# Ledger of designs, part 23: designed miniproteins, single chains, continued (2)

Each design is a single chain, and the fold is of that chain. pLDDT is the mean over its residues in the fold that is shown.

## One batch from the design tools (miniprotein)

Design m4770
Fold by ESMFold2-Fast:
Structure m4770 (fold): chain A 68 residues (1-68)
Amino acid sequence: MSAEQQELLDETLALAEKLLANPSLSEEEKQRIRRAVEGAKEAAARGDLVALKAGLREIKEMAKQYGI
């Protein structure tokens, strides 16, 4: 995988870890984050940069909601 794909995946995983550590998250929100992480891993395995960027955007919007 490219350095850019690795950086996008790493940022997605780091934000997901911070979000999942928040005790205020509902089970539905945790499932949404877990699905975003799995989607990012699959996109990285395929070399799908567009899907990686879309996944990171989604997780950043969730992080913004929780002040991360």
Scores: mean pLDDT 81

Design m4771
Fold by ESMFold2-Fast:
Structure m4771 (fold): chain A 95 residues (1-95)
Amino acid sequence: SMEQERKRLEEVVREKMKEADKDKDGTLSFEELLEIYQELTGTRLSEEELEYFRELFKKADKDKDGTLSEEEAIEVVLEMVERHEEEAQRLAKEA
């Protein structure tokens, strides 16, 4: 199911990227990617989560132009979703 979940998430991210890409240059800024992630998860990020998200963005920005390609953006979203799911599972196990 993880492979199927990933493919579905990639498809949704690509669709949302087309909506969020206001300048239509095929790349996403940090702000645009953050909006996509929050819309997908319905979750408001804490200050700590925002810092982690910025770190992932910076890591994925291999050419250091301050934007991510569609492929790089998908990787960042997937890593954030995995972290959020891991945290949710941890909290659910303790509840």
Scores: mean pLDDT 71

Design m4772
Fold by ESMFold2-Fast:
Structure m4772 (fold): chain A 92 residues (1-92)
Amino acid sequence: SELLEKLREIAEELKTLFSPEEAEELDELMEEYEENADNLEKMLETIKRIEALIQRRIRELVEKGDYEKAKKLAELAKKFGEVAKEHIEKVE
């Protein structure tokens, strides 16, 4: 799936803006998303967990005054959400 490949590419970019621990958590969530590709409810739950992880990192970057990384992460988060919606709609 080209959309799944795009999600993986965006996830790799997201990881560059995360801590090592957050990057590992994202890898686990991406694996869970791919393993549950036949379960819409679990896919939606996993996407919400990824979005929560991203928002947590944005808050941390803002608290540290790293506004440039926070902006980049927010842009990648929007792109991830758009591609995830398209992928989920095709799995229905």
Scores: mean pLDDT 86

Design m4773
Fold by ESMFold2-Fast:
Structure m4773 (fold): chain A 89 residues (1-89)
Amino acid sequence: SYEERLRKAIRDVGELLQKAKEIAEKTNDEEIKQLVEEFYQRALEILRRIQELLANNAPEAEIRAEFERLDELVREFQKRLKELLEKLK
């Protein structure tokens, strides 16, 4: 169900954010800190939107579109974080 998918997304994003915050703290890199903060804000907005769509029994296409936006955000975040970490080595 989409409710189960949302719960998994909240958990997975939370775990990713925790690891990213630990990396930002250990590296003390301002660009990584900024990237993590931007990811947090954007992910929170999408997750809130999905919650609202589910509460309002919105069309499946709209719910799927928001999950696709979240998946893309996570993908771009992970790519950018790896690039920044490679530059620090």
Scores: mean pLDDT 88

Design m4774
Fold by ESMFold2-Fast:
Structure m4774 (fold): chain A 89 residues (1-89)
Amino acid sequence: SRERRARAGAAVVRTGLVLHDAGVDEEHLLRAVEMAGIAAGLDRETARRVAEAAVEALRRGASREEILRIVAEELGVDPSLVSEEYRRM
């Protein structure tokens, strides 16, 4: 469902931001973000693509709002739904 994808997107963004702020290296960051997506119900292929997009945005210094938008676009869901799920975390 779109709500499940939005929740997975929020988990990806939260995991990425927390670990990036903690100074985790890119290889471990990418794996952790991918695992967060899988744990939230994304298939491996989708989780990997979303994780790659999120980590690339984090490397560029994108804001939380920009990363939420990028992840939502990659998942094909409305960014407002991902933002709502992120706030519920």
Scores: mean pLDDT 87

Design m4775
Fold by ESMFold2-Fast:
Structure m4775 (fold): chain A 100 residues (1-100)
Amino acid sequence: SPLEEARELAEEMIEYLEKAAENKEPIDVKKLQETLLKIIELFEKSGAPPMLVTKASFVLTASAVEVILNDKYNPEKLKEAIEEMKERIEAVLEELEKAI
């Protein structure tokens, strides 16, 4: 299903971010953006209500921005931002799965 594929991409994205943070490597913003857009496209293909897809896209984008900003300006908060992104992704996936 599109949501199962979105979950797999999200898990791979979070694993990449966790590894980058652990190794003190700069986050590849382009890679993060490309993966995020693919996840959003899968949300749109899921058959979930359009307003819930819009909400999920907003939450994901805001979380990604927080990760990018913390990587650049507050590296001590980066791991916390990644963990919060992980929790928010799980919450939106669960909401979309229940709406189908």
Scores: mean pLDDT 88

Design m4776
Fold by ESMFold2-Fast:
Structure m4776 (fold): chain A 91 residues (1-91)
Amino acid sequence: GDGVPQELLEAAKVLNDGILKAIRTPDDKKAVEILVESLRKAGEIVEPLDPEVSERLFKLAEESETSSLSEALRLAVEAVDLIGEAVDKLT
């Protein structure tokens, strides 16, 4: 196709916004909560388009709930890569 699905663009934007907000948040616990919420929101957005990618995003959110800030940021970057792989598959 000659276009990227809107759901993937929106999910990528939600994840990037979440990462930037987390980096700007001085409380590590609140920063992790922002990342978890962004991962869950990305999963919800992607679910109608790709349920398997959505399930993986929800798993990354669940792992992030008990993670340090550094680990939660790593998982959020992994989620961005996962969205990129979904874009490549569909375009």
Scores: mean pLDDT 86

Design m4777
Fold by ESMFold2-Fast:
Structure m4777 (fold): chain A 119 residues (1-119)
Amino acid sequence: STKILLLSPISLEDVAKKVADALKKEGFEVIFDEKLLGRDLTVAEKVEIAKQENADLIVEIGGSKKFGLGVRLIDVSIAEKNIEKSVGEISVAKRFGITDKEELVSETVKLVKTYLAEK
């Protein structure tokens, strides 16, 4: 089964827990470590943590008042070969309105399922 490392800022912890539960209901294994909440990690650090956990994918949720809510999907196997590239070049991302927390949860599940079907 696909194993996912879920990363979140502290401000979105409740949303991250809902994302983890939704992904688990779809049959994914999810690593959500509260010790990683709000950490400013480089792509290299995210990939290293994912490899240590044997995760296939990294799902990163984020939000700001300026840019709204967002989700980013990073394929660990692609990122580890392209660590020098910008995160935008090695990931798939989607943005939402600042209050669209329920939409972020459902669309994150859809993004993961779509990515794996097209892989």
Scores: mean pLDDT 81

Design m4778
Fold by ESMFold2-Fast:
Structure m4778 (fold): chain A 100 residues (1-100)
Amino acid sequence: SAEQEAIARELTREGLARVDAAVAAARSVDELIAELERIFRELARRMREAGIPVEVADRILTRLEAHAVLRLREAGWPEADIARVAAAMTALIRELLAEF
């Protein structure tokens, strides 16, 4: 619906901003993974409650993961740490999408 599309756009915008803030504030890879897990779990719950289809939720969460990876590279994080974040987020997205 048009309402679900508007909610999906706003959740995407909020998610991108929260990922940017999490990357900027993180002092370690473990701290970043924990914060990104909190963000992704909250956004996935809100998407489910709003009736957002699983295919749309997958696109949003996958975009947020790609954005986090890009921001970590721009910030000069080691590739091994970026790989750990990506692996953790990929596994979490799979878990969260199974709940839709």
Scores: mean pLDDT 91

Design m4779
Fold by ESMFold2-Fast:
Structure m4779 (fold): chain A 95 residues (1-95)
Amino acid sequence: MTPEEKYEKAVELYNQGKLEEAIKLYEEILEEHGETLSPELLEKVYYNLGKAYLDILRFKEAAKLYEEGLKLFPDSEELKEGLERAKKLLELFGL
Protein backbone atom coordinates (compact mmCIF):
# COMPACT_ATOMS: atom_id res chain seq x y z
CA MET A 1 0.00 0.00 0.00
CA THR A 2 1.38 3.44 -0.91
CA PRO A 3 1.61 6.16 1.80
CA GLU A 4 -1.21 8.03 0.01
CA GLU A 5 -3.41 4.89 0.06
CA LYS A 6 -2.62 4.35 3.77
CA TYR A 7 -3.54 7.99 4.47
CA GLU A 8 -6.89 7.68 2.64
CA LYS A 9 -7.66 4.43 4.52
CA ALA A 10 -6.73 6.00 7.89
CA VAL A 11 -9.07 8.97 7.18
CA GLU A 12 -11.88 6.51 6.30
CA LEU A 13 -11.28 4.54 9.53
CA TYR A 14 -11.28 7.76 11.58
CA ASN A 15 -14.59 8.84 10.00
CA GLN A 16 -16.04 5.39 10.89
CA GLY A 17 -14.99 5.87 14.55
CA LYS A 18 -12.31 3.15 14.26
CA LEU A 19 -9.81 5.39 16.01
CA GLU A 20 -7.22 2.77 17.09
CA GLU A 21 -7.06 1.35 13.52
CA ALA A 22 -6.69 4.88 12.09
CA ILE A 23 -3.88 5.64 14.58
CA LYS A 24 -2.05 2.44 13.57
CA LEU A 25 -2.09 3.41 9.87
CA TYR A 26 -0.99 7.02 10.56
CA GLU A 27 1.89 5.70 12.71
CA GLU A 28 2.90 3.23 9.95
CA ILE A 29 3.01 6.14 7.46
CA LEU A 30 5.39 8.11 9.71
CA GLU A 31 7.58 5.06 10.51
CA GLU A 32 7.88 3.67 6.97
CA HIS A 33 7.52 6.74 4.74
CA GLY A 34 7.99 9.94 6.82
CA GLU A 35 11.16 11.05 5.01
CA THR A 36 9.68 10.35 1.53
CA LEU A 37 6.25 11.99 1.98
CA SER A 38 5.36 15.32 0.40
CA PRO A 39 5.46 18.14 2.99
CA GLU A 40 1.70 18.66 2.55
CA LEU A 41 0.88 15.00 3.27
CA LEU A 42 3.39 14.79 6.16
CA GLU A 43 1.79 17.84 7.87
CA LYS A 44 -1.69 16.31 7.42
CA VAL A 45 -0.53 13.00 8.95
CA TYR A 46 0.87 14.78 12.06
CA TYR A 47 -2.34 16.83 12.40
CA ASN A 48 -4.75 13.88 11.98
CA LEU A 49 -2.73 11.49 14.17
CA GLY A 50 -2.65 14.12 16.95
CA LYS A 51 -6.41 14.68 16.54
CA ALA A 52 -7.06 10.91 16.77
CA TYR A 53 -5.00 10.70 20.00
CA LEU A 54 -7.05 13.61 21.44
CA ASP A 55 -10.27 11.77 20.57
CA ILE A 56 -9.15 8.68 22.56
CA LEU A 57 -8.06 10.99 25.45
CA ARG A 58 -4.30 10.35 25.01
CA PHE A 59 -3.45 14.02 25.46
CA LYS A 60 0.30 13.58 26.18
CA GLU A 61 0.79 11.59 22.95
CA ALA A 62 -1.24 14.19 21.01
CA ALA A 63 0.85 17.08 22.42
CA LYS A 64 4.11 15.26 21.55
CA LEU A 65 2.96 14.64 17.95
CA TYR A 66 1.91 18.28 17.46
CA GLU A 67 5.29 19.42 18.89
CA GLU A 68 7.15 17.05 16.53
CA GLY A 69 5.07 18.31 13.58
CA LEU A 70 5.75 21.94 14.53
CA LYS A 71 9.52 21.29 14.44
CA LEU A 72 9.04 20.42 10.74
CA PHE A 73 6.24 22.95 10.03
CA PRO A 74 6.73 25.86 12.49
CA ASP A 75 4.16 28.10 10.71
CA SER A 76 1.35 25.48 10.65
CA GLU A 77 -1.70 27.12 12.24
CA GLU A 78 -3.51 23.74 12.40
CA LEU A 79 -0.64 22.12 14.37
CA LYS A 80 -0.39 25.19 16.67
CA GLU A 81 -4.14 25.00 17.39
CA GLY A 82 -3.88 21.23 17.98
CA LEU A 83 -1.02 21.71 20.45
CA GLU A 84 -2.87 24.48 22.35
CA ARG A 85 -5.95 22.23 22.59
CA ALA A 86 -3.82 19.30 23.86
CA LYS A 87 -2.10 21.55 26.45
CA LYS A 88 -5.46 22.91 27.66
CA LEU A 89 -6.81 19.36 28.07
CA LEU A 90 -3.65 18.27 29.94
CA GLU A 91 -4.10 21.26 32.32
CA LEU A 92 -7.82 20.51 32.85
CA PHE A 93 -7.10 16.83 33.69
CA GLY A 94 -4.04 17.65 35.83
CA LEU A 95 -1.70 15.70 33.56
Scores: mean pLDDT 86

Design m4780
Fold by ESMFold2-Fast:
Structure m4780 (fold): chain A 69 residues (1-69)
Amino acid sequence: SEKIEKVRKIAEEALTSPDPAVRAAGREILEMIDRGATEEELKQVAERLLKSPHPGVREVGEKILEALK
């Protein structure tokens, strides 16, 4: 899936963040993709990330939702 590959790139970029919360979000997304997560499952986790108190984590969620449009 081209959309899932875009989500993978967003998660890989998150791993380069100096913020440990952002890196943790990136690892979770990559682990989900490696387990065969669907676009709907990735959308659900992205919506949860939007509720994070960490601005960087919310930005990861926004980018994932945009990639899944």
Scores: mean pLDDT 88

Design m4781
Fold by ESMFold2-Fast:
Structure m4781 (fold): chain A 83 residues (1-83)
Amino acid sequence: SVDEAIDRFVEEVAKILGLTPEEKEKLRAGIKELVDRYRGVLTDEEIMQLLERALEEIRKNKDKVKSVEDVLNIFGRVLANFP
């Protein structure tokens, strides 16, 4: 499910960036808001694929990704640029 994919994304990002519990919940809320915004445009399967793509981009660029806002900007860009 999309909710399970969001939970996995948040947990993996928290491990990569060393997020506090408060930062992890802020990330979860921001990801859910972005997902809800695009749910009328993208399918659940597409959203799950884009979460995986965003996670790969974060892993590849972990030295450049330092905040919850950076993660949300990456996911937002991935969503906006999906063909």
Scores: mean pLDDT 86

Design m4782
Fold by ESMFold2-Fast:
Structure m4782 (fold): chain A 65 residues (1-65)
Amino acid sequence: DAQEGLTAAGKISELGEPVTDATVANLAKFVREVASSTSASTADIGTALSKDIGAEIAAKILKEM
């Protein structure tokens, strides 16, 4: 389940840092690892991230994946 809780979006919130291109690249890598372990599709991850953190940030993360 790549919906929430295990997404890289949660790591941004924990760090309290502004979303940068470097942060997005690191989050994309983490989301890719989670997707691999949960067998979630990129489309499902994109939908979950858009709902959780907003479509613009989700699109940036997916572009780096």
Scores: mean pLDDT 62

Design m4783
Fold by ESMFold2-Fast:
Structure m4783 (fold): chain A 58 residues (1-58)
Amino acid sequence: MKEIEELMKKADPDAKRIAQRFLDEGRYELAKEVLESDASKQTAIVLRYIGEQLDEEW
């Protein structure tokens, strides 16, 4: 999406990498949230997402 491309250009390298992973998994909303958030909030979002995936396995 065009919106994601523009956010990617302005985002930190870490945010871009994380967002790319979410996009690859079809998690468009999470990718956008990461790109729109501050670095500290981006880390929190990623940790919550990973936690949810781990819980899903159990």
Scores: mean pLDDT 69

Design m4784
Fold by ESMFold2-Fast:
Structure m4784 (fold): chain A 82 residues (1-82)
Amino acid sequence: KKAEELRKEILEKGYQVLIELMKKYNLPVPDKPPESLEEMRKLEQWFVDYLKQLPEEERRKITEEYLDKMGEALDELMRKHA
């Protein structure tokens, strides 16, 4: 169900996943966390654009890890709200 709490948790978890990956791979970290799903989408687009600067192998590895971590975060949220 569409709840403001769930939306906030999705934003927070998504931001945490991105920041952890950015720090792990020495990527530039954004100055401010997103406060809406629209801002999160823009941050994800910026992240993808930055990855285009990396070698294909590194880009694929980071993308795969991002998808795995986002899947884990989504499962956690679904379990919490089940």
Scores: mean pLDDT 74

Design m4785
Fold by ESMFold2-Fast:
Structure m4785 (fold): chain A 85 residues (1-85)
Amino acid sequence: SILEELLKELQEIDEQMQRIADLVDAGKYEEALELIEETEKKIEELEKKVKEADLPEEVKELFLKAIETARKELEKVREYLESKL
């Protein structure tokens, strides 16, 4: 189902965000920034898929809220890393 596919993509984004956290913890700031850029592209792809999906508007709103939350968290991490470089 399309819902299962979108949930799987959210899971992949969550996994990448955990990898970013691991890289930051290891002091690998440049690698963390590269993965942030990759994750931002994946989030953009997911947003497009959500908007194009044949799903109830309320379900789309929930996904878009999750996407916005992920973007805000990545922005905070990016700002932190830029302060270290």
Scores: mean pLDDT 88

Design m4786
Fold by ESMFold2-Fast:
Structure m4786 (fold): chain A 66 residues (1-66)
Amino acid sequence: ATVDQAIKELKAASSKEEKVAKVVDVVKKFNLNVEQRAEVATYLVNENVPQKDIVAAFKKAAEELA
């Protein structure tokens, strides 16, 4: 599924900082909807990415998709 491919791209990033930086790119590349973005956010939470960084990244992605 599209979300599985987005998560695979995030898994290729070795650091939490790189994963956060790639969030905007994967959301745009795969045109992730709200439900798919929630799955990516869950993956990032499980990787111990700070909640503030996750929220900021998805807010930026949503603004760039508009």
Scores: mean pLDDT 81

Design m4787
Fold by ESMFold2-Fast:
Structure m4787 (fold): chain A 62 residues (1-62)
Amino acid sequence: SEETFQQVLDDALKAMQEALPKGEQEAMAAASQVVADAVRQGRITVEQALRIMKQVQDTLSK
């Protein structure tokens, strides 16, 4: 569970960073797509998804 959480977080951060040159909205959309797919597949919970999105947003705001 913790390993899966970390993998999804890393994937979301990578998607955000790859989309960042297109803009902050596109970066957040890319990260949210990764997280939404992980929830749909049962890899993480909705609570874990919210924590990942907060960490992505905190990273983007630095």
Scores: mean pLDDT 84

Design m4788
Fold by ESMFold2-Fast:
Structure m4788 (fold): chain A 92 residues (1-92)
Amino acid sequence: SLTAAQQAQIAGFTHFSIGMSLQDSNPEQAQQFFQQAEQQGLTITPDRRRLISQGIDYARRGDRDRAIDLFQRAGFSRDVATYIVDQIINAQ
């Protein structure tokens, strides 16, 4: 089972991911989601954003192990990285 801290990381990632999807179409709403991600403890640095974006890309291509590694390098625990990646590849 996921800890409260791991659940907060997943919530932070969810808000960040929604923000990224809205960046070009609705930048004001994207900023609100980025603020919610930071409130969940996800500090958004350029390097962390790059790692998360690459992790999403590899997950969409089905490269589960590389995607998990990239999310871990972005500061997520292995359990959270695995959960996020498995959700992206729609394995369930």
Scores: mean pLDDT 81

Design m4789
Fold by ESMFold2-Fast:
Structure m4789 (fold): chain A 57 residues (1-57)
Amino acid sequence: MTLEDVLKALEEAEAVKAAGQELVDTSTSPAERELGRKLIADAEARQRALLEQANFG
């Protein structure tokens, strides 16, 4: 995996976090807020995995 690939993937994960946060902040639906929290958690897990992979190989 190239550094450019990692940076692009981190940027995409950041965009997903922003979209999830918007759902949490603006949605009145419990289901949509739950989806937003899941998107944030999944994106944070992906960012952590990408950083760990870059550090170890």
Scores: mean pLDDT 80

Design m4790
Fold by ESMFold2-Fast:
Structure m4790 (fold): chain A 82 residues (1-82)
Amino acid sequence: EELLKKALEYIERAIKLIQEKKAEEALEEIEKALELLEQALGITNSKDILETIRKLLEEKKYDEAIRQLQILKEVVKEQLEK
């Protein structure tokens, strides 16, 4: 639960950084979030998620990158819901 809450905070920070067009800093926050999700939920596709978002940011598809992070955020929120 603590790891999931911290992962959610990193996802929120990444979304804000993308809105500010700070792609490199956003990727650092995403990497931290995915590491925590790997530890808490045992996700095996964290590398694929990171590469997908990285490619979107390199192509300046900021809205699509934010959409991917919002989907990830909802998954984390569902795991925190009781």
Scores: mean pLDDT 83

Design m4791
Fold by ESMFold2-Fast:
Structure m4791 (fold): chain A 84 residues (1-84)
Amino acid sequence: MSEEEKEKITEELAKEITEILEKDGVKVLSAEARVEGKTLIVKVLAESLDLSPEAAQAIANAVAKAAKELGADEVIVEFRTPEQ
C-alpha cells in the first residue's frame, strides 16, 4: 500500500469519526489518525466525552475497518478534552 493510500484512509477515518461525534451532539476540535509500523493511532480532541452507545459502536466499527484496510494489528484510540 502506498503512502498516499494510507493518508487517504486515515483522513477518511478522521472525517468519519468527526461526523459520528457531531451527529451525537459532541463538538470535535480535532481528529487525527496515523499509522506507526503496524499500529493505527487515533487521537480525538472534543469539547466533551459524553458518547452515546450508538456513537461508540459506530466509531469502533470505523476504526476496525480502517485498521483492516491498513494492515494494522494494533489500535490505540485516545479521546481528550481541552481542559485535561
Scores: mean pLDDT 81

Design m4792
Fold by ESMFold2-Fast:
Structure m4792 (fold): chain A 100 residues (1-100)
Amino acid sequence: MKKVTDEEIEREIRGLEGAAEYLADRDPELAAFLREQARRLRETLSLSDEEKNRAVLEVHEEIRRRTTAAAEDPSASAEVRALAALLAQEHEEIIREMKE
């Protein structure tokens, strides 16, 4: 696996927090999920490189799974589904890069 950097983790935390803020009134459950994943990423900053890579990969895989499901949810607004689809794609790309 490609080594994840602390700078990459910090950028991702900011991205998740921004998405959660946008979703807070639109999909509070998805917003809360993304905030929890941002918290988990922050906790990885104190781990060893091997543990960090594994934990970060697990977080991205959970985000991809949850956001893929949200993108396909017919009860969600088109706006929420569009953002969820974008997040699912971005996290799938990160997972692919980390596995190289």
Scores: mean pLDDT 87

Design m4793
Fold by ESMFold2-Fast:
Structure m4793 (fold): chain A 63 residues (1-63)
Amino acid sequence: DRERLIRAGERLATLLERLREHEERGDHAGVARVLEEISRVLEEIGGEVDDELRRRIEEYRRR
């Protein structure tokens, strides 16, 4: 499903840009939300959510 992968790639690019902005500002809650959104996009395209990504989301939630 090439169109779904292209659209997912575009969404991931936007989310990675937003992730960097939140990290630069020290907005830990914002980082957690963006990481959750990235995880959701990866699940939608049949990708596995990495344990490290899940752990990072939890760390930012607890800050």
Scores: mean pLDDT 73

Design m4794
Fold by ESMFold2-Fast:
Structure m4794 (fold): chain A 114 residues (1-114)
Amino acid sequence: VRKKRAAEADSHFEEAEKLIKDIIVKKKGGKLSKADEKKLFPLLMKVFARTPDPVERAYKIGYLLGLVGARVSDASALITFFSNITGEKFTSKEKEAFVKGIQAGIKEREKLLA
């Protein structure tokens, strides 16, 4: 069952990444519309729910948020937000992975907008 869950998590991550990249390119880094947010939030929650490794989960969510336009300075507030909505507390390793994810997402966003 773990192999099947990992494949589903990777599929949802790839779908979320593609959707965010498509939106960024169309809007040239502009603000997300309410319709864009309604499409993205369920995909973020599926990635969170379906990624079995908590460190990989934190990295993937951080990456998608960095890609959307989150900054490293937002990490603490975003960790608190996800902890509140999921009931999950982030360990020090998960917090580190989340920050590394945001940094990777920011770098990818900059490449798309260059």
Scores: mean pLDDT 76

Design m4795
Fold by ESMFold2-Fast:
Structure m4795 (fold): chain A 95 residues (1-95)
Amino acid sequence: MEAVREMEEMLRKGASIDEIYDFVVRLYREDREVAFEVLRKIYEIDPEVALRVMDRLVRDGVLTHREAALITGNPAFAVFDIERDLERERAERLS
């Protein structure tokens, strides 16, 4: 509850993607369920900001594509997981 309210205040004040990312990473390390609720709330308020933050979280390995798909209800995130795994396999074969 407190974390959701803090995030709503950050969005209202025009916090940067970097500021929102750092806040979510801290929450994710403390309580994954709270982090999921906060990400879902961002997606309801500003989907563009939520997608940018989640893309970076997935890219940095903090969030899985499956978790992002569950938070947003968007199966496209699950498809991106497969593509990244295939790219990693191709890189390993070329190494």
Scores: mean pLDDT 71

Design m4796
Fold by ESMFold2-Fast:
Structure m4796 (fold): chain A 114 residues (1-114)
Amino acid sequence: MSPATELVRRLLLAAGLEVDEEKQEPGPGALGMLEAFADSMGYTEPIRSLADLADLLIDLMRDPSKQPAFFGWLNNLLRAIGSTLPDIQSRDEAIEAIARLTGVPVAAVRAVFA
């Protein structure tokens, strides 16, 4: 598994969202939520795998015009799971929050989004 697909797998599980480990896909409830978010950001391609989701998240983290909406989505996810992490307002804060949720080292998370 690539570091990017492993990172999104862990992020979904940390968020209480289902992952189909055999198919390497988001679970049906997670998939509906993620596709609705992707569509709201102008992504029309279906999320068929954890690799597709990883590519989407990398694109969002690389585009400064889309980062605020992505941070809003992450903050809503953190609130939904009862997380006490502070509101994400920057790319570096998003990297730190993802690292804390997934247990992946900050340097490794940063490398995925480089």
Scores: mean pLDDT 78

Design m4797
Fold by ESMFold2-Fast:
Structure m4797 (fold): chain A 88 residues (1-88)
Amino acid sequence: KRDEKLKKLAEILDMPYEEVKARFDQRAKELGLTDEQRDAYLDELVKRAEFLRPEIEGLKALREKSTDPEEQAEIDETLQTIKDSLLN
């Protein structure tokens, strides 16, 4: 079911479900996708997110160990770039 895949995507990206759903729905509409194409597109996004999961987890672990505000900001920007690359 689409909701389960959107929840999984939200979990991997550490984003609110409502935000991920809104951004996905907006992008799918912009691309003119049918319901079947939306499901295929979401499957591809989940696969890409799963592929990036080790990188995301690694950055989060580094963020937790960092005491440098500049390093923390750089990691946060990198994580945001990954999220935006998948949802835009």
Scores: mean pLDDT 83

Design m4798
Fold by ESMFold2-Fast:
Structure m4798 (fold): chain A 87 residues (1-87)
Amino acid sequence: GAEAVVEGGGETALVPAGGYAEIEVAEGEKVVATVLAAGPGGVNSVVLADADGVTQAVGDAAPVGGTSTATATAAGRMRVFVGGGLL
């Protein structure tokens, strides 16, 4: 994964490389990740997963210094990952 700063629900969190951050979101809320360091393939997307680990939303791929945005499909505490690779 990539290292990123994530903003959503009025909160800011650091997503570590190879890990996730948890944020509290409302349904329909946008979660914006600013990519600080490249993951595999040099392009990274924000991924929102629910508490059960089910992927709810994926943003567009972004380079280092770019932003990836995903829209929350449900309210609650989401796990936020930033990762990407060549498919």
Scores: mean pLDDT 76

Design m4799
Fold by ESMFold2-Fast:
Structure m4799 (fold): chain A 87 residues (1-87)
Amino acid sequence: SLIDNVLQAIQDALATAKARRFSLAQLAMLIAMYAVITGASPAQVDAMIAAVAAIMGFDAAQVAQLRALTAQYVPTARATVARFQAM
């Protein structure tokens, strides 16, 4: 399905994020999209942020910014996913 293909693409993107030199905003949007599609809890989102931060070598300030951006992008991701699911 389209959703399964999107999930795989997000997982591949996050796994290769350091090599792709993704910005905090790009990482935040990918995490937000993944969280919405999978119905992730806040604790699971925090675990994803921690895992991505470890891969990227982020400091505490960058982790805080990534968390804030992810929360900011969740409403947009929710609207986007709802549109795909309505197709």
Scores: mean pLDDT 83

Design m4800
Fold by ESMFold2-Fast:
Structure m4800 (fold): chain A 70 residues (1-70)
Amino acid sequence: MPTKEMLERMLDSQEARAKHAIETKDEEGLKTSLRGLEMIKEQAQRVGDKETEERATKLIEEVKKALEEL
């Protein structure tokens, strides 16, 4: 069972990867990041971590916009 601290660490790592994929216009990286962020968001919802859920939601929107611009 992931702890809040584990979810935050996973989100921080995924945020860095997502931003790199956005900067490099890496379609495969963006799709992988989207999947990872959706998983983190779902787990954050299950444990009631609203801060991580909100951060993941924002990043999902940024990744989706980057994919639409490709």
Scores: mean pLDDT 83

Design m4801
Fold by ESMFold2-Fast:
Structure m4801 (fold): chain A 62 residues (1-62)
Amino acid sequence: MEERREKIIKNASDYGMSAVAHAVNAVAERLAGGSQEKIDEHLEKLKEYNKKDNEAEKELRE
């Protein structure tokens, strides 16, 4: 149980950090006048990693 919980926490943290990185890149692309396609790609990955983070966190709460 302990080992499983710690692994879930680590995965949630890794996914959360990946989401933040993509959010920052989306903002940077927007500020640089980059393409909407690149912004959308970063937002899509942000959403994907947030979903994975939320799923891991939900399992931890249960």
Scores: mean pLDDT 75

Design m4802
Fold by ESMFold2-Fast:
Structure m4802 (fold): chain A 90 residues (1-90)
Amino acid sequence: KKEAIREASILSTAAAIQAVAADWLEEQGKHDEAQRARDSAVGNLEKAAEIAAKYSPEAAELFQRAADAMRAGNVPEALKLANEAIKVLE
């Protein structure tokens, strides 16, 4: 469980960085690069959900909802849900 929490936290942190980068790229008019960064963030949240599913169905559901929010462009909600998922894994 300890390694899973660490891996999920790393993936969630990577997703947060990618989401911030995507918003900045979008503001620069780099729409393709922004979309790639957002897709990477979604992928990292989905991987975190898969890892979490072995230890906490609740945490896995929160990571999956975070991925869905990220895909919808709701970055603040996605980051909030991912943070809640990490806390639930405790």
Scores: mean pLDDT 83

Design m4803
Fold by ESMFold2-Fast:
Structure m4803 (fold): chain A 85 residues (1-85)
Amino acid sequence: SLRDVLIEVLRELGITPSSRSEVWGPADREELLAWALAAGISEEEFDALVPSEEATVAQVLAALLHLERHLGRDDAVARLEAAAA
């Protein structure tokens, strides 16, 4: 499912959701922001994709797609796009 792929991609970045039933939380947002900044993505650009700690599954997907494309991780991009179709 899309949720399972999002969780696996987050784990590949070292981000472990606090609950297996929760895809996204404040700590996960902070860790992904740190990854985005390290990859050269601005805080403004990241905030446009994930505006709050209560991000929707679609917003998490958009942020991960953007980050993985910036990192050149084509396999992760393909898995996320396939799961979203």
Scores: mean pLDDT 71

